# Designs tried in a protein design run: designed miniproteins, single chains, continued (2). Part 77

Each design is a single chain, and the fold is of that chain. pLDDT is the mean over its residues in the fold that is shown.

## One batch from the design tools (miniprotein)

Design m6650
Fold by ESMFold2-Fast:
Structure m6650 (fold): chain A 64 residues (1-64)
Amino acid sequence: SNAERAAEAAREAAEGAGGDGEAAQKSMYLGTKDNDPGKAAELGRKLGGNASGAAAGTAAYGES
């Protein structure tokens, strides 16, 4: 699902930035499980920071 994809992207971005990937993954999944890609993108940016967060946000937003 998009929520699962967003959660994985947030985890990877947070770990890449030296943050808590598990916390990022859980927060992203809970925020996006009702299909809110805008909230997913915002959380990705905050959790990853800078380029990593932007990448996670884009993946979370990711219209196929």
Scores: mean pLDDT 59

Design m6651
Fold by ESMFold2-Fast:
Structure m6651 (fold): chain A 67 residues (1-67)
Amino acid sequence: EQPPVKVGDILKDENGNIYKVVRVSGRLVELEKEDGSVEMYTITKVEGDKITLVKPSGEEKTFTKIK
């Protein structure tokens, strides 16, 4: 199936922080923060431009795809 995000996509979280998709592997995505740090997330839900991702810690976040 087609991945809901691709490398180079820009995501915005609920607080307005900007993340760049730097790697995708199935449901696993690596997002680069504004400070240059990279964090791994798992995609759990996709609703149009709204994407729900979970951190390894279990923290759930909703992102909006803006590119």
Scores: mean pLDDT 79

Design m6652
Fold by ESMFold2-Fast:
Formats: structure tokens, sequence, C-alpha cells
Structure m6652 (fold): chain A 74 residues (1-74)
């Protein structure tokens, strides 16, 4: 469950999310993609690709952890 994996990531990294606006933006993007996926606007594969592309451009450490959580959820 992608939403559950994201919730676990937030709980585990609450301090980092509060301190890092870029990480907050990444989480907002994931939530937006999840909403679009739930609405049937995009496929799970498209959502994963868009997330990975966006995350890959911003921050290495949060990227790796978020990517790992998504891989485990999918």
Amino acid sequence: DLAAALAEFRERREEEIAADPSLREQIELVEELLARLAAGEITAEEATRLLLEAVARKHKAPQAELDAALARAL
C-alpha cells in the first residue's frame, strides 16, 4: 500500500520533513500523484515514473528512502 508506506516514511522522518522544505515538496508531490492515481487519471507505472523523475532532481538521501518505501509498497 503506497499510502501506508508514505505514512510510515512521514512518521519515521517527521523531524527531517519539518526542517527540509524540499522534502516537504516531495511528499506533497507523492500525495498529488496518489490522488491522481485514485481518480484513474494516471496508471501506477506512470505515477511511479513521475515521482522518481521529480525526486531524482532534488535530494539524494530523501530520494533513496522514499524510492525504497515505494518499491516495497508496489
Scores: mean pLDDT 67

Design m6653
Fold by ESMFold2-Fast:
Structure m6653 (fold): chain A 63 residues (1-63)
Amino acid sequence: SPEALRQQYHAEVRALAKQAVEQLEQAKKTLNKDDFTKYEMQLSDEVQAQVQALSAARQAQLA
């Protein structure tokens, strides 16, 4: 059902967000401020790309 696909998509996005937060917390403990800022920007771009890919895949299934 469309509702089940939406729920699954949201669960996958939440899992990606949780993983990203955990990676940022670990990086914050080990990296200096400049390296952390670079890492945060790179991770943000990577997560955005992954979310876009998931969204496109779900929209293709719903079409």
Scores: mean pLDDT 82

Design m6654
Fold by ESMFold2-Fast:
Structure m6654 (fold): chain A 76 residues (1-76)
Amino acid sequence: MKEEEEKRRREEERQRALELQREAAENQSPELIREATELMIELAEEVVEEAEEYGVDKEELKEKLEKEKKELEKLL
């Protein structure tokens, strides 16, 4: 039962992170970009671990994380 809830929460968090990223880009708000980046990093870390199980390229996901971090720094 709890497993199903966890799955839903994970998916919701993923969507939220993407939404925050879109909002950050639209509003060009450093605070929103920071929040979006932090959420994306957390989610991406989970996805990266999952990807390893399914044989997906972990390196690709890592590269995306690094790019997001760079974007945050650029706004500072």
Scores: mean pLDDT 67

Design m6655
Fold by ESMFold2-Fast:
Structure m6655 (fold): chain A 93 residues (1-93)
Amino acid sequence: SARERQLAALREFLEKQGTVLSDSQLEELYDLLVKMAQLIEENASEEEVMKLIDQIGKLDPKLGKQLRTLYKQTGIESVGTAILLLVWRLERA
């Protein structure tokens, strides 16, 4: 299925970055990334997006730190663009 291919692509991406997650953690992270993309498209509050970054950081501390750093340097719109590009990449796997 499309979801199975997207989860496999996310696993490969994370493993190349040095992150190994269980199947349940991988699915949770994928759902958080999709939720963040939806909130950004809906112009949700900065607070709501930052809460999702914190949840992502609990599953993948490296990715969470990268997203927080990007936010501090360039603001939430750039974090949104990064998440949308990641989701877009996963959808094409």
Scores: mean pLDDT 74

Design m6656
Fold by ESMFold2-Fast:
Structure m6656 (fold): chain A 107 residues (1-107)
Amino acid sequence: DVIVRPSKRQLSDFRNQIISIVDRAMRNPNVIDSARYLQTQVSNRFTQTQITQYIVAVNGMSDSQARAVAKMPFSRQISIIVRDLSVQGYYMGKTQKISDQLDKMSK
């Protein structure tokens, strides 16, 4: 399987849409509700293949790493994106808790 690398514009548009969804999710005081909202909004806008391609592209992953990510449950893939945003300084403590909740939802 070949992972198609998105353009810089597609990556920027994706990131901006995810940041908007995460910002809205952060307004809910309940971590479980925030995680469910985030998963629903992302799944409504992006396919699992698009999420996989984005994670692979932004992290500079190899084909073997890309295959591992493609096999992950969708909620775990969203957890990776949310965790990356947390590391970049977006709502640090609450974003980490939401990422952990999304990971649990994949089990």
Scores: mean pLDDT 76

Design m6657
Fold by ESMFold2-Fast:
Structure m6657 (fold): chain A 75 residues (1-75)
Amino acid sequence: SASFEELADRLAVAVVTYSSVPDRARYFARIRALYDSIPAEHRAAAKEAAIAALEQADLPEERKQEIIDFLRSLP
């Protein structure tokens, strides 16, 4: 539904704003909480959308890889 697509988009936006959050542990906790709020059946699509958005973000490759590895580790 449109609401699940909105949740996936919110995850992608939140992931891309990584550089604005100085506390990495807090950032990853917030991303995990947002991910866990997505119904299980839509989590794979939301994860892929977030990774795709991150790949196109203007961030250092090391930071992109850190966040991608985190996202891929999620159930």
Scores: mean pLDDT 78

Design m6658
Fold by ESMFold2-Fast:
Structure m6658 (fold): chain A 70 residues (1-70)
Amino acid sequence: SPLVEEVRRQFRAPARTLLEKGYSREEVRKQLRAAFEEIAKAEGIPESYREPLLEAVDRAVDEVYAELTA
């Protein structure tokens, strides 16, 4: 899904910043999921797209976490 890949790409830099500041993976996921929910609400993203896109946010955090801990 192009939108899922865009969300993963867009959230990588914020994830890196928060993880490098010493926030836990769970804290970063929580913060960025909340940020995405505000964006989704503002842009009128349909409810049926929200969970796949929130999973994309989680994947961005997990990918960056793996890179920083390798």
Scores: mean pLDDT 86

Design m6659
Fold by ESMFold2-Fast:
Structure m6659 (fold): chain A 87 residues (1-87)
Amino acid sequence: APPPLSERERERLELAAYGRLFRKYIKENGDEVALSKKFRETVEKHLAEGRSVVEAYRDLLKDLGFTDEEIEAALEEVRAYWERRRA
């Protein structure tokens, strides 16, 4: 069985998965500059409210039209990739 992920490893996994979805969005929509501004504003707002960067990125993905199912699928793909590296 793969070893349990630490909190830091879980955060890195989540950020890697979210990064893949953001790259997919940019490739399909080509609006990298506007998206970068929205990322900054969303992260700053969440941090001011005591929320994590991970929560800010997940919120932004949902605002961009990604479903919980698509987000969970991306997390599973990154987890499987990391499990292969540990095997």
Scores: mean pLDDT 74

Design m6660
Fold by ESMFold2-Fast:
Structure m6660 (fold): chain A 100 residues (1-100)
Amino acid sequence: AELEARLEAVKARIRELEKKLEEAEKEGDKEKVEEYRRLITLGRVQAVILELVRERGLTADSPEEEHVRLVREALERVEEEAEEEERPFLEELRRLLEEA
């Protein structure tokens, strides 16, 4: 129940950010466009993480290795459907994960 509520909240936030992105693009604000694209991409990764946590029944007591594996799988799923504009943000997230 709580995970489903969090997933719905993340999806709602993505929809709001997509509207803000369209407004920023119409205004020609390149910095806001890049920021909203980054936040949307991060939100999509977060949504997949929450779906995988629900599917696998992960808890706070689950081993760190399982949490890291789940984050990597979520990143891979988003990368498969990613548009070219999203790839720099996903590459940065992957780099941070590999350096951790």
Scores: mean pLDDT 79

Design m6661
Fold by ESMFold2-Fast:
Structure m6661 (fold): chain A 55 residues (1-55)
Amino acid sequence: MSVSDAKQPLYTLALDLGYRPTDVHGVTPEKLRTIPNLPQERLDKVIKEYNDKLS
């Protein structure tokens, strides 16, 4: 499984939050955690899926 496939949930969340398509290629869990008022449960779920695919 590729890192690109693992990042798909992160890209979807970033686009929902108004990031430009060019910016989503650089999106990371760290960057998403800097967004104020983000639903924590949604963020934790996509980060878990990302980490599980990398493990």
Scores: mean pLDDT 69

Design m6662
Fold by ESMFold2-Fast:
Structure m6662 (fold): chain A 105 residues (1-105)
Amino acid sequence: SDLRRQAEQARAQAQATMAQMTDVGRQAAEVAFQLDEREGRDIENALRADLATIDDLLRRGDELLRRGDYQAALDAYQQALDLASSSLAYFTRLRNELQSQLEKS
């Protein structure tokens, strides 16, 4: 069905965005750690929490997809993609701001 194809596409996009978010989030944490240990730890904790939530949504989507609940699977994968996308944007801005501060230190 079209819903199944949409769910599979949303899953792939969520996984790809999660990978980008992980890389950028790690970069933000590394830069923050050079400025302040607490900021670095806070970023690592935020990244870990978002990754755990995305993983849970992806696993839920996978179970729903296997059961043939394509709409519910799509909804779960879209929630994962939305969180991964917003977190990617957040960590990208944060990395850039912290990198600018590090260059001035």
Scores: mean pLDDT 91

Design m6663
Fold by ESMFold2-Fast:
Parts: sequence; structure tokens; C-alpha cells
Structure m6663 (fold): chain A 84 residues (1-84)
Amino acid sequence: SVEEIVEAVLRREPSPLMKDVDVGELLAALRAHPGVRRASFSLAPGEKADIVVAPIETPDGFYALILAVTPDGKVAAGVVELAP
């Protein structure tokens, strides 16, 4: 479920796809459209995925929850720290 994915991501379990995310590009997308986002990003060279981005605000900082769905139906989830 989405809740299980969010819980795993909040535990900071590593995802290879999340290492290729440009935080600056993500911040620009979040500033353009507050709330839940859907955008198409390149996660790795030659890999294109639809990404849903949800901002998460905590007392310790700002994060983005990223849910990526590849054309072959694989799902990856990760959290990117945007700023304190």
C-alpha cells in the first residue's frame, strides 16, 4: 500500500533510483505547483519515469516523497531532503 511505501521510505531504506534525482529540479517543480505533483523526470540516463511528488514538512526540515513508476510497471519510492 502507499502507507507501507511511505513508512519504508521514511525509514530511509536505500533506493538506487533516488540517487539520480536532481534536488534543484525537484524544488523548482514544487515551487511552481504547491501540493501533490506529477511530473516526468529522467531518473538515470536512458530511463524515463512518471513521478508523483508530495512535500512533507516536519519540525526537522522539508522533504519530498517521490513515487516513480517506470513504463514496465516497476515502482520505486524515496525521500529527498530539500532543505532544513
Scores: mean pLDDT 54

Design m6664
Fold by ESMFold2-Fast:
Structure m6664 (fold): chain A 76 residues (1-76)
Amino acid sequence: GPKAPTEAQKEAYKQAEKDAEELVKLYKEGKVSEEEMERAIELIEGLARKAEKEGYTELAKQLRELAEKFKKKLAE
């Protein structure tokens, strides 16, 4: 079955979500470039691929959903 995330991985995910939400806010305020937002999305997608490869299926799904949410915000 899928491997459960460690407490450290859960904390890292929560921090990444907060950092990503802050970046979206700064982007909407014109303080962060589109390139910086695209880089943040690529990092989240990279973490999702790593999590899935290591068997953290639920964490990988959550990270992909976060990346898709921010991609939609860039397309608006």
Scores: mean pLDDT 76

Design m6665
Fold by ESMFold2-Fast:
Structure m6665 (fold): chain A 71 residues (1-71)
Amino acid sequence: NPEAEAAYRRGLAHLLFGRSEADLERARAHFEEAIRLDPRFGEAWAALGVVLERQGRLEEAARYRALSREL
């Protein structure tokens, strides 16, 4: 799904080059949009887990990383 991949790439830009909590929230929103467009997009679930881990949401991050492994 090209739209899911585009959302994922926008999320990565905020995650990799952003330097603020607002950038983590923008990355999260883009990864959630990628998952909405393609619920089997394992890389987007894994990336969302990275965002949650950086926000201190360790239990949620672990669940999303486990889900990405199932896809």
Scores: mean pLDDT 84

Design m6666
Fold by ESMFold2-Fast:
Structure m6666 (fold): chain A 74 residues (1-74)
Amino acid sequence: MREESLKLLEEVKQKVKELLKEAEEDPSKSDEILEEIERMIKETHEQLSPEDWPRFNELVRETQEMIQEMLEKQ
């Protein structure tokens, strides 16, 4: 379970980075991409156990930081 949770969080982080890069290349898609990221984060939380929440909170913080960096480039 622990390894599976870490793998899931890493996969979500990689997908978020890819989506944010797409939004950076096409700002008109930013709203749709941000909505997709929020949905993925919510779905990921629902798949995790309480013991994984500290790692999940780190992912959320990193995601918010990446979103802010992307918006600053626009």
Scores: mean pLDDT 79

Design m6667
Fold by ESMFold2-Fast:
Structure m6667 (fold): chain A 73 residues (1-73)
Amino acid sequence: SSLNEEGLDEMIQALAERNPRTEEEMAEVLRPLLKELLDKYFTKEQLEKLLEYFKDKSPELAEVAEEVLKKRK
């Protein structure tokens, strides 16, 4: 299963509330939330699939997924 709907809503709300205007500000808001959600709700197999997906889309998000995976080793 992918990201929990509740977790997705929380990220959208945080973005709307803090209204980040730069990619760097957006990363600061999302990175800790994404790391917490990935650690709590995703299995190792799901995290590996997300890492492969993110590698092509966002190196920053790929780094977060890799960090959570490394913590579980």
Scores: mean pLDDT 71

Design m6668
Fold by ESMFold2-Fast:
Structure m6668 (fold): chain A 80 residues (1-80)
Amino acid sequence: SEMEELRLEGLREVEELSKLIAQALKAGKISKQEAEEYIKKAQKLWDEFEAAIKAGDLEAAREKIKEIRELKKEVEKILE
């Protein structure tokens, strides 16, 4: 189903984001406090995405994936 495919896509995006945050922390590019803030932002976006999936709101779910991708870009720029 489209819902299941979107949920798997969201899981991949948040997993990649978590790995990037861990890399930035290991590289000394962000502090432990900054890493915790990024983790909290990622958790909030995931919770909102999960709620959209459960509500059947495909547009809201896609918007949350977009927001996760923007957060990924932010962390990737830190690692440049």
Scores: mean pLDDT 88

Design m6669
Fold by ESMFold2-Fast:
Structure m6669 (fold): chain A 104 residues (1-104)
Amino acid sequence: SMEERKRRGREEIEYMIIMNNAPTVEDLRKAAERLGLPEEVAKIMEAFLEGNLEKTEELLKEMLKKRGISEEAIEKVLEELKSSNHMGYLMIAVAIAIAKELDK
């Protein structure tokens, strides 16, 4: 089922985080495919995999704004992502959180 595919995708991402401590571009792409991420989240992931951080931030900002998150809160989230040495993990965590919300 679709729920089983999403669950397996989340488990694989969690495994990658635990085992590798830093997913590769290839790992992120495979995880996104297995999760069956909605187009909006997939676009953010694709921009990140392209190495276009500016585009990634713009798409993430638009997505959060559409979900009713305040501009002040969005700016704080983006600042935290920029200051983190684990930006890849944060992007995956955001994608997982959104996927879980859509599974409700």
Scores: mean pLDDT 60

Design m6670
Fold by ESMFold2-Fast:
Structure m6670 (fold): chain A 92 residues (1-92)
Amino acid sequence: MAAVEALQEELLRQADRLTEEALARARAAGDADMEAHIRAMAEQIKADVKAQMASLYDEILDQIEDDRANLEELLPSQQEQLAQLIELIERL
């Protein structure tokens, strides 16, 4: 429970920080079009992260109802998908 919420908060914080760094660079270059593009992309990425985290949480609860599950017990494919989202945010 707390681990899922902490991971979501960390991913969103990283996305916000990287977005602000990218916006600062675009502002320094005077590229208003790039600023608009970065903002739109950041909003989409954050929405995707939130949707993915909600879906993972529900799926975990449904599949492991009788166990004390946490994010560490995710199927390997789910862990890999989450890692790919983190990499996308870091590249922003």
Scores: mean pLDDT 65

Design m6671
Fold by ESMFold2-Fast:
Structure m6671 (fold): chain A 81 residues (1-81)
Amino acid sequence: MVVTPLTPEEQPILDYLVDRARRLINSRPGIKGFLEEKMKTPQFQRDLEILARRLIDEGVRTVEELAKRPDLDADLLRVLD
């Protein structure tokens, strides 16, 4: 069936991940253009949704808890790879 909509609880976490990924790309000028194009793909969106669901399963309930994770940038770079 069609893509299931995100829950209200999941949406802020996903939105934060997208914003943080854009900020990471902006700090990497050598590959910025390539990564900006990659962020537009359906594959990238699905990978972020999977990451968000894993973080929620690990007990992350709010953007505040998510922002405190030291490995978040590494997880986002893996999604961009």
Scores: mean pLDDT 73

Design m6672
Fold by ESMFold2-Fast:
Structure m6672 (fold): chain A 64 residues (1-64)
Amino acid sequence: SEKQAEILKLTYDTFAKVSDVVASALAGLQRARTSSEKDAIERRNSAELAEVRKDYKARMKAVE
């Protein structure tokens, strides 16, 4: 169905967003020199992943 195709596309789009967030965090970790810098990167990564998840859930509900 069209709804199933939309869900599949949304899922793949979300995987791409997760990949970008993780890549950004990894680049930051390579530059980090202190525990404080690493903690800041981990916090940012967690917050960005939470927003991606929130967006995915909202869009999934819109398809219903």
Scores: mean pLDDT 86

Design m6673
Fold by ESMFold2-Fast:
Structure m6673 (fold): chain A 73 residues (1-73)
Amino acid sequence: MRTLEVDLDGSAEEQDAVAAELAAALREAIRSGGYDRVVIRYTDSASEAVVDAVAEAARAAGAEVEVERIETP
């Protein structure tokens, strides 16, 4: 069993404009890497569109997805 951890904190690389590119890259990484599970951790600063796109991409790739919200201080 191989788990991929994804942290989303609203950085420049996680802007809405690149949500589709991030999702495509994640799907390829999951398929080529043989990941069985993806854990997505996100802060309230993260884009909802990016979080949704990443979660959907992981499910589409056949991985078990767990989404965890991290509350910013």
Scores: mean pLDDT 73

Design m6674
Fold by ESMFold2-Fast:
Structure m6674 (fold): chain A 89 residues (1-89)
Amino acid sequence: EAEKVKEAIREIGEEAVRYAREKGASEETLEEIRRLAEEGAKRAPELGIKAVLEMSLRIGDVLEPVVGKSKAAALATSLALRAVGDLLD
């Protein structure tokens, strides 16, 4: 269901931007996260839930320089699990 996947991607993007801002990320980093969410939403009709998983991992990569590897990986995992939960509800 493309619309639910797009909604999950939007929510992931908003959550990641909020988290990054709280951690003191630059405006460039926030813009990159928003761009990744936009691209993920565009690919959602083609990739389904895979778009959510791929975007969550890419957001983690973008945040690694800001919060470190462990926290970035934990955030990526948390965002992916939450979006999958929303899609199954």
Scores: mean pLDDT 78

Design m6675
Fold by ESMFold2-Fast:
Structure m6675 (fold): chain A 60 residues (1-60)
Amino acid sequence: APPLSPRQQRALMTAGNAFGSLEAALAAPPAQQEEVARRAGVSRRELTDALRAALARETA
């Protein structure tokens, strides 16, 4: 998989801290994902794209 950008890495760290895991972050309600994405300085779509990319790397 292509390397994650620093922006995506920051979003993933923020989500992991907020939800306890990347899997929990991806499964979280949209409103909670939007709040965490806002705190990380990204859109919810960018956050969920980064989460899906990171989880695909773990399952490959």
Scores: mean pLDDT 78

Design m6676
Fold by ESMFold2-Fast:
Formats: C-alpha cells, sequence, structure tokens
Structure m6676 (fold): chain A 86 residues (1-86)
C-alpha cells in the first residue's frame, strides 16, 4: 500500500538522487519540473534530452506506483551513464 510516509521517503530519496547527479543542467531542470508535478513539460524536455526512462520513472512516481518508478529510474541510470562516462 502507498502510505504518505512511504511516498515521502521515496520522493525525498529520488529528489536527493537528482540533486546529487552531475547531469546536464537541462536534464536536471526537467527532473525537477516532474518533481513539482509538471510531468507534461518535464516529459517534453526529456524527449529532447533523449532520456525517456527518466521521464517514465517520473510519470509512474506521479501515478503513485513507486515500484515502477524505481524500475524505470534504474533503467535511467544507464542513460545517465552515457552523459557522465566516456
Amino acid sequence: ALSAEELAAAREEFRASVESSPLPEEVRKALKLALEGKLEEAEKLLEEAKVPYDGKAMMYWAAGDPEKMEEYLKKGEEERERYLAE
């Protein structure tokens, strides 16, 4: 079940992960927009940034599906690696 405490914990962990990630500014901006509930705008920016898994993770987060959010967030780790590693 999705309790308020579980949602708050997952949300804060996701937020901390975004803030700690040395991603391009545009990508971080899109992720923060999604955390503010502006999923449509964030998804459009992420499509331009070519990080679709991060966009899906945020959509599932807003839908209240933390398991799916975590799954796509982990898939997004590979996408983010493409920007951090050579």
Scores: mean pLDDT 64

Design m6677
Fold by ESMFold2-Fast:
Structure m6677 (fold): chain A 98 residues (1-98)
Amino acid sequence: STVTVSASAPSATTVTVTVSGSLPASVSAVTVTAVAPDGSRTTLGTVSAGTSATFTGSVSASNVAVIATAVAADGTAVGSASFLVDASGGSGSASLTV
């Protein structure tokens, strides 16, 4: 049997994450990180107390996990949410309400 190994360079895809809602008084910031299936992590951004924010980043995967971590003013993690973004078309988007 002939074994053909085809290695495609990972394509950079754009992941856009919209964080909406007003941060509760117990939450100082929300950090948004994209995690590719190979375990590589890309920090997309941090929303501070105030209005909604949209983060855009480039990741080397068609499917990425997005992790949003809420932190208090002392840096203590007070919550997290995760969701899967399908970026197989070269871009993917997700919305998170905190």
Scores: mean pLDDT 64

Design m6678
Fold by ESMFold2-Fast:
Structure m6678 (fold): chain A 108 residues (1-108)
Amino acid sequence: PSPSKVEVKLSPLQQQALELLLRAEDLLKSQIDKETDPEIKELLRRALGHIQQAMVAIYRSDLDTAIQHLEEALKILDELIEKKPSETLLEAKKLVEQALDLVRQAKA
């Protein structure tokens, strides 16, 4: 590990939430790459965008913004699961739900 110039350490809850969201991001990127339906692909990209914005907000400790983006991501994931259920989408939703709970705990 290279020494970093600034040791800005996030709270353990924020770090755990980021790890879960990175896994969800990887799952959604894989699903986007395999998706041939342009409407489903657009919804997948929107969910991914909200997850990425939530991660940026967590890095900045803007937990209110992070919660808002995670809630929007969950709404889109629920719509995706209803339209085209898959184990990958169910796992991504579970990861986002767990990350949202951790961010809410970090804010409390």
Scores: mean pLDDT 85

Design m6679
Fold by ESMFold2-Fast:
Structure m6679 (fold): chain A 71 residues (1-71)
Amino acid sequence: MEAEKIIEEARKRVEKLLEKSKTEDVGIQAAVLYISAGVYIASAKSSKDEEIKKAFLEAARILREAARKLE
């Protein structure tokens, strides 16, 4: 349940930043996605719940993939 919400919030953040990249600088949006991915990795390392840790790592992966596509 909580793991699913973490992943859904990450997907929503990606959609919002991709929409913004249509009118704004794509490099800035890519940088924001990479920074957000770093925050999720830190959250994963501080979590003791394995399911929550996996969710944060998957969220970070989703954000990094989106950033990579924007370059």
Scores: mean pLDDT 81

Design m6680
Fold by ESMFold2-Fast:
Structure m6680 (fold): chain A 101 residues (1-101)
Amino acid sequence: SASEKAKEEEAIERLYEAIRKGDIQAIRDVIRELFAAGYTPSQIRELVDRAIARLAAEKEEELRKQGVPEERIQQFVESFRSTLRGQLDDLIDRVLAEIAG
């Protein structure tokens, strides 16, 4: 629905800002709210992936402006995305365990 889409867009924006700042508590709060709203771990991972994609695009442009070669940019962006994805997957699993316990 339009309301659900607006809530997802708000969640992505909040995740983006929290990840950018390294605010673990803010990330946890958004994940907890999404679980309370009935989102599955897979759906939350999709929203997290969209937030990571925005951050990765910003890092890519930053590196291009600094004159980093394209091959090195792609290596950095892939590593950056994989690292964040792993950390946030672990966080999603921890929040789910806290709610389920």
Scores: mean pLDDT 87

Design m6681
Fold by ESMFold2-Fast:
Structure m6681 (fold): chain A 58 residues (1-58)
Amino acid sequence: SATREILAEVARRMGASEEVVERLRTADDAEQKRLLMEELGLSELEAEIAIREAREAA
């Protein structure tokens, strides 16, 4: 989906590894939030904002 591609691009720009970027491309909504928090160190609120912004940009 466009939302997953936008999140993957945002993660890449934040310095995420290509492995994490590819995981975000195939992740469902719950896994997207988990990956942003665990792999990129975002807070729950920051992860929710990133997902919302990606949906709005899609």
Scores: mean pLDDT 81

Design m6682
Fold by ESMFold2-Fast:
Structure m6682 (fold): chain A 79 residues (1-79)
Amino acid sequence: LQEQMEEAERKYRAALEGYDVLRELGDLEGAVQRLEQAVESLGRLTEIANQISPELGERYQKRLEEARRRLEEAREELR
């Protein structure tokens, strides 16, 4: 479980880095896709964390909600 969590966290971080890079390059569509991947990875990370402990799961659920709000804002910017 912990190894799966670390892998999900790596995918989450890579997606966020990709979002920043693509946004700076002006690829807003690509940036939104990366942010979507980040939310998906964070969702899986939250699920795994909750299997380890409810406290850890709640912590990641808060991050997931923040990431979802950021994705919504980024999609509005693409418009």
Scores: mean pLDDT 80

Design m6683
Fold by ESMFold2-Fast:
Structure m6683 (fold): chain A 103 residues (1-103)
Amino acid sequence: SDEEKRKKAEEYYEKGKKAYEEGDLEKAFEYYLKSILLYLEVGDYEKALKVAKEAAELLKEVAPEYAKFFEEIAELLEKGKYEEAKLLVEIELGVLEIKRAVS
């Protein structure tokens, strides 16, 4: 289970990078969030932090609101506030799912 979740987190991270390269910033944001959530679920806080920081840097100039969200997640993770970081990622993914379902 945890090994499968870690593998899926890596897959979402790669999908996020590909979406960014293709100019799909909303898909990049969603895939990076899914990667972070799975790393947090398996307690891999170092990988979750790495993804959040990389996503913030990549999106900083082209999608500053998305970058700011990843910066907030990274700050929570650096402070050891893992449950708060996880909750914010879950809420954001839920909002994205609702938006997609009604569009």
Scores: mean pLDDT 88

Design m6684
Fold by ESMFold2-Fast:
Structure m6684 (fold): chain A 89 residues (1-89)
Amino acid sequence: MEILELLRQALDALENGDIEKAESYLKEAWKVLEQADLPPEVRLLAISAINALDNAIEAKKNGDEEKAQVYLDHARQALEDLERVLKEL
C-alpha cells in the first residue's frame, strides 16, 4: 500500500537525519490520506504514524534526541500495527 511505503520512507529519512526528506514524505502521505477511501482502522493507524513522525521531527529540530527516539519508537509501532491490519483486509 502506497501510504505504508511513504511512512516507512519518512521514518528511514528521519533516522538518517534527513528532516527535509522526511517532511516531504509526510506531506505526500497526507495527500494520499485525503484522496484515498481507506478503511477507518487503516486511516486511524496511518494518522497515528504521521503524528508520531511529526512529533519526532519537532523534537529533532529542538535538539531533543531522547524525545525524538520515543516518538520514532511510537511511529515504528504504528507502522507494525498498520502492516498487520493491511494483511487482515
Scores: mean pLDDT 84

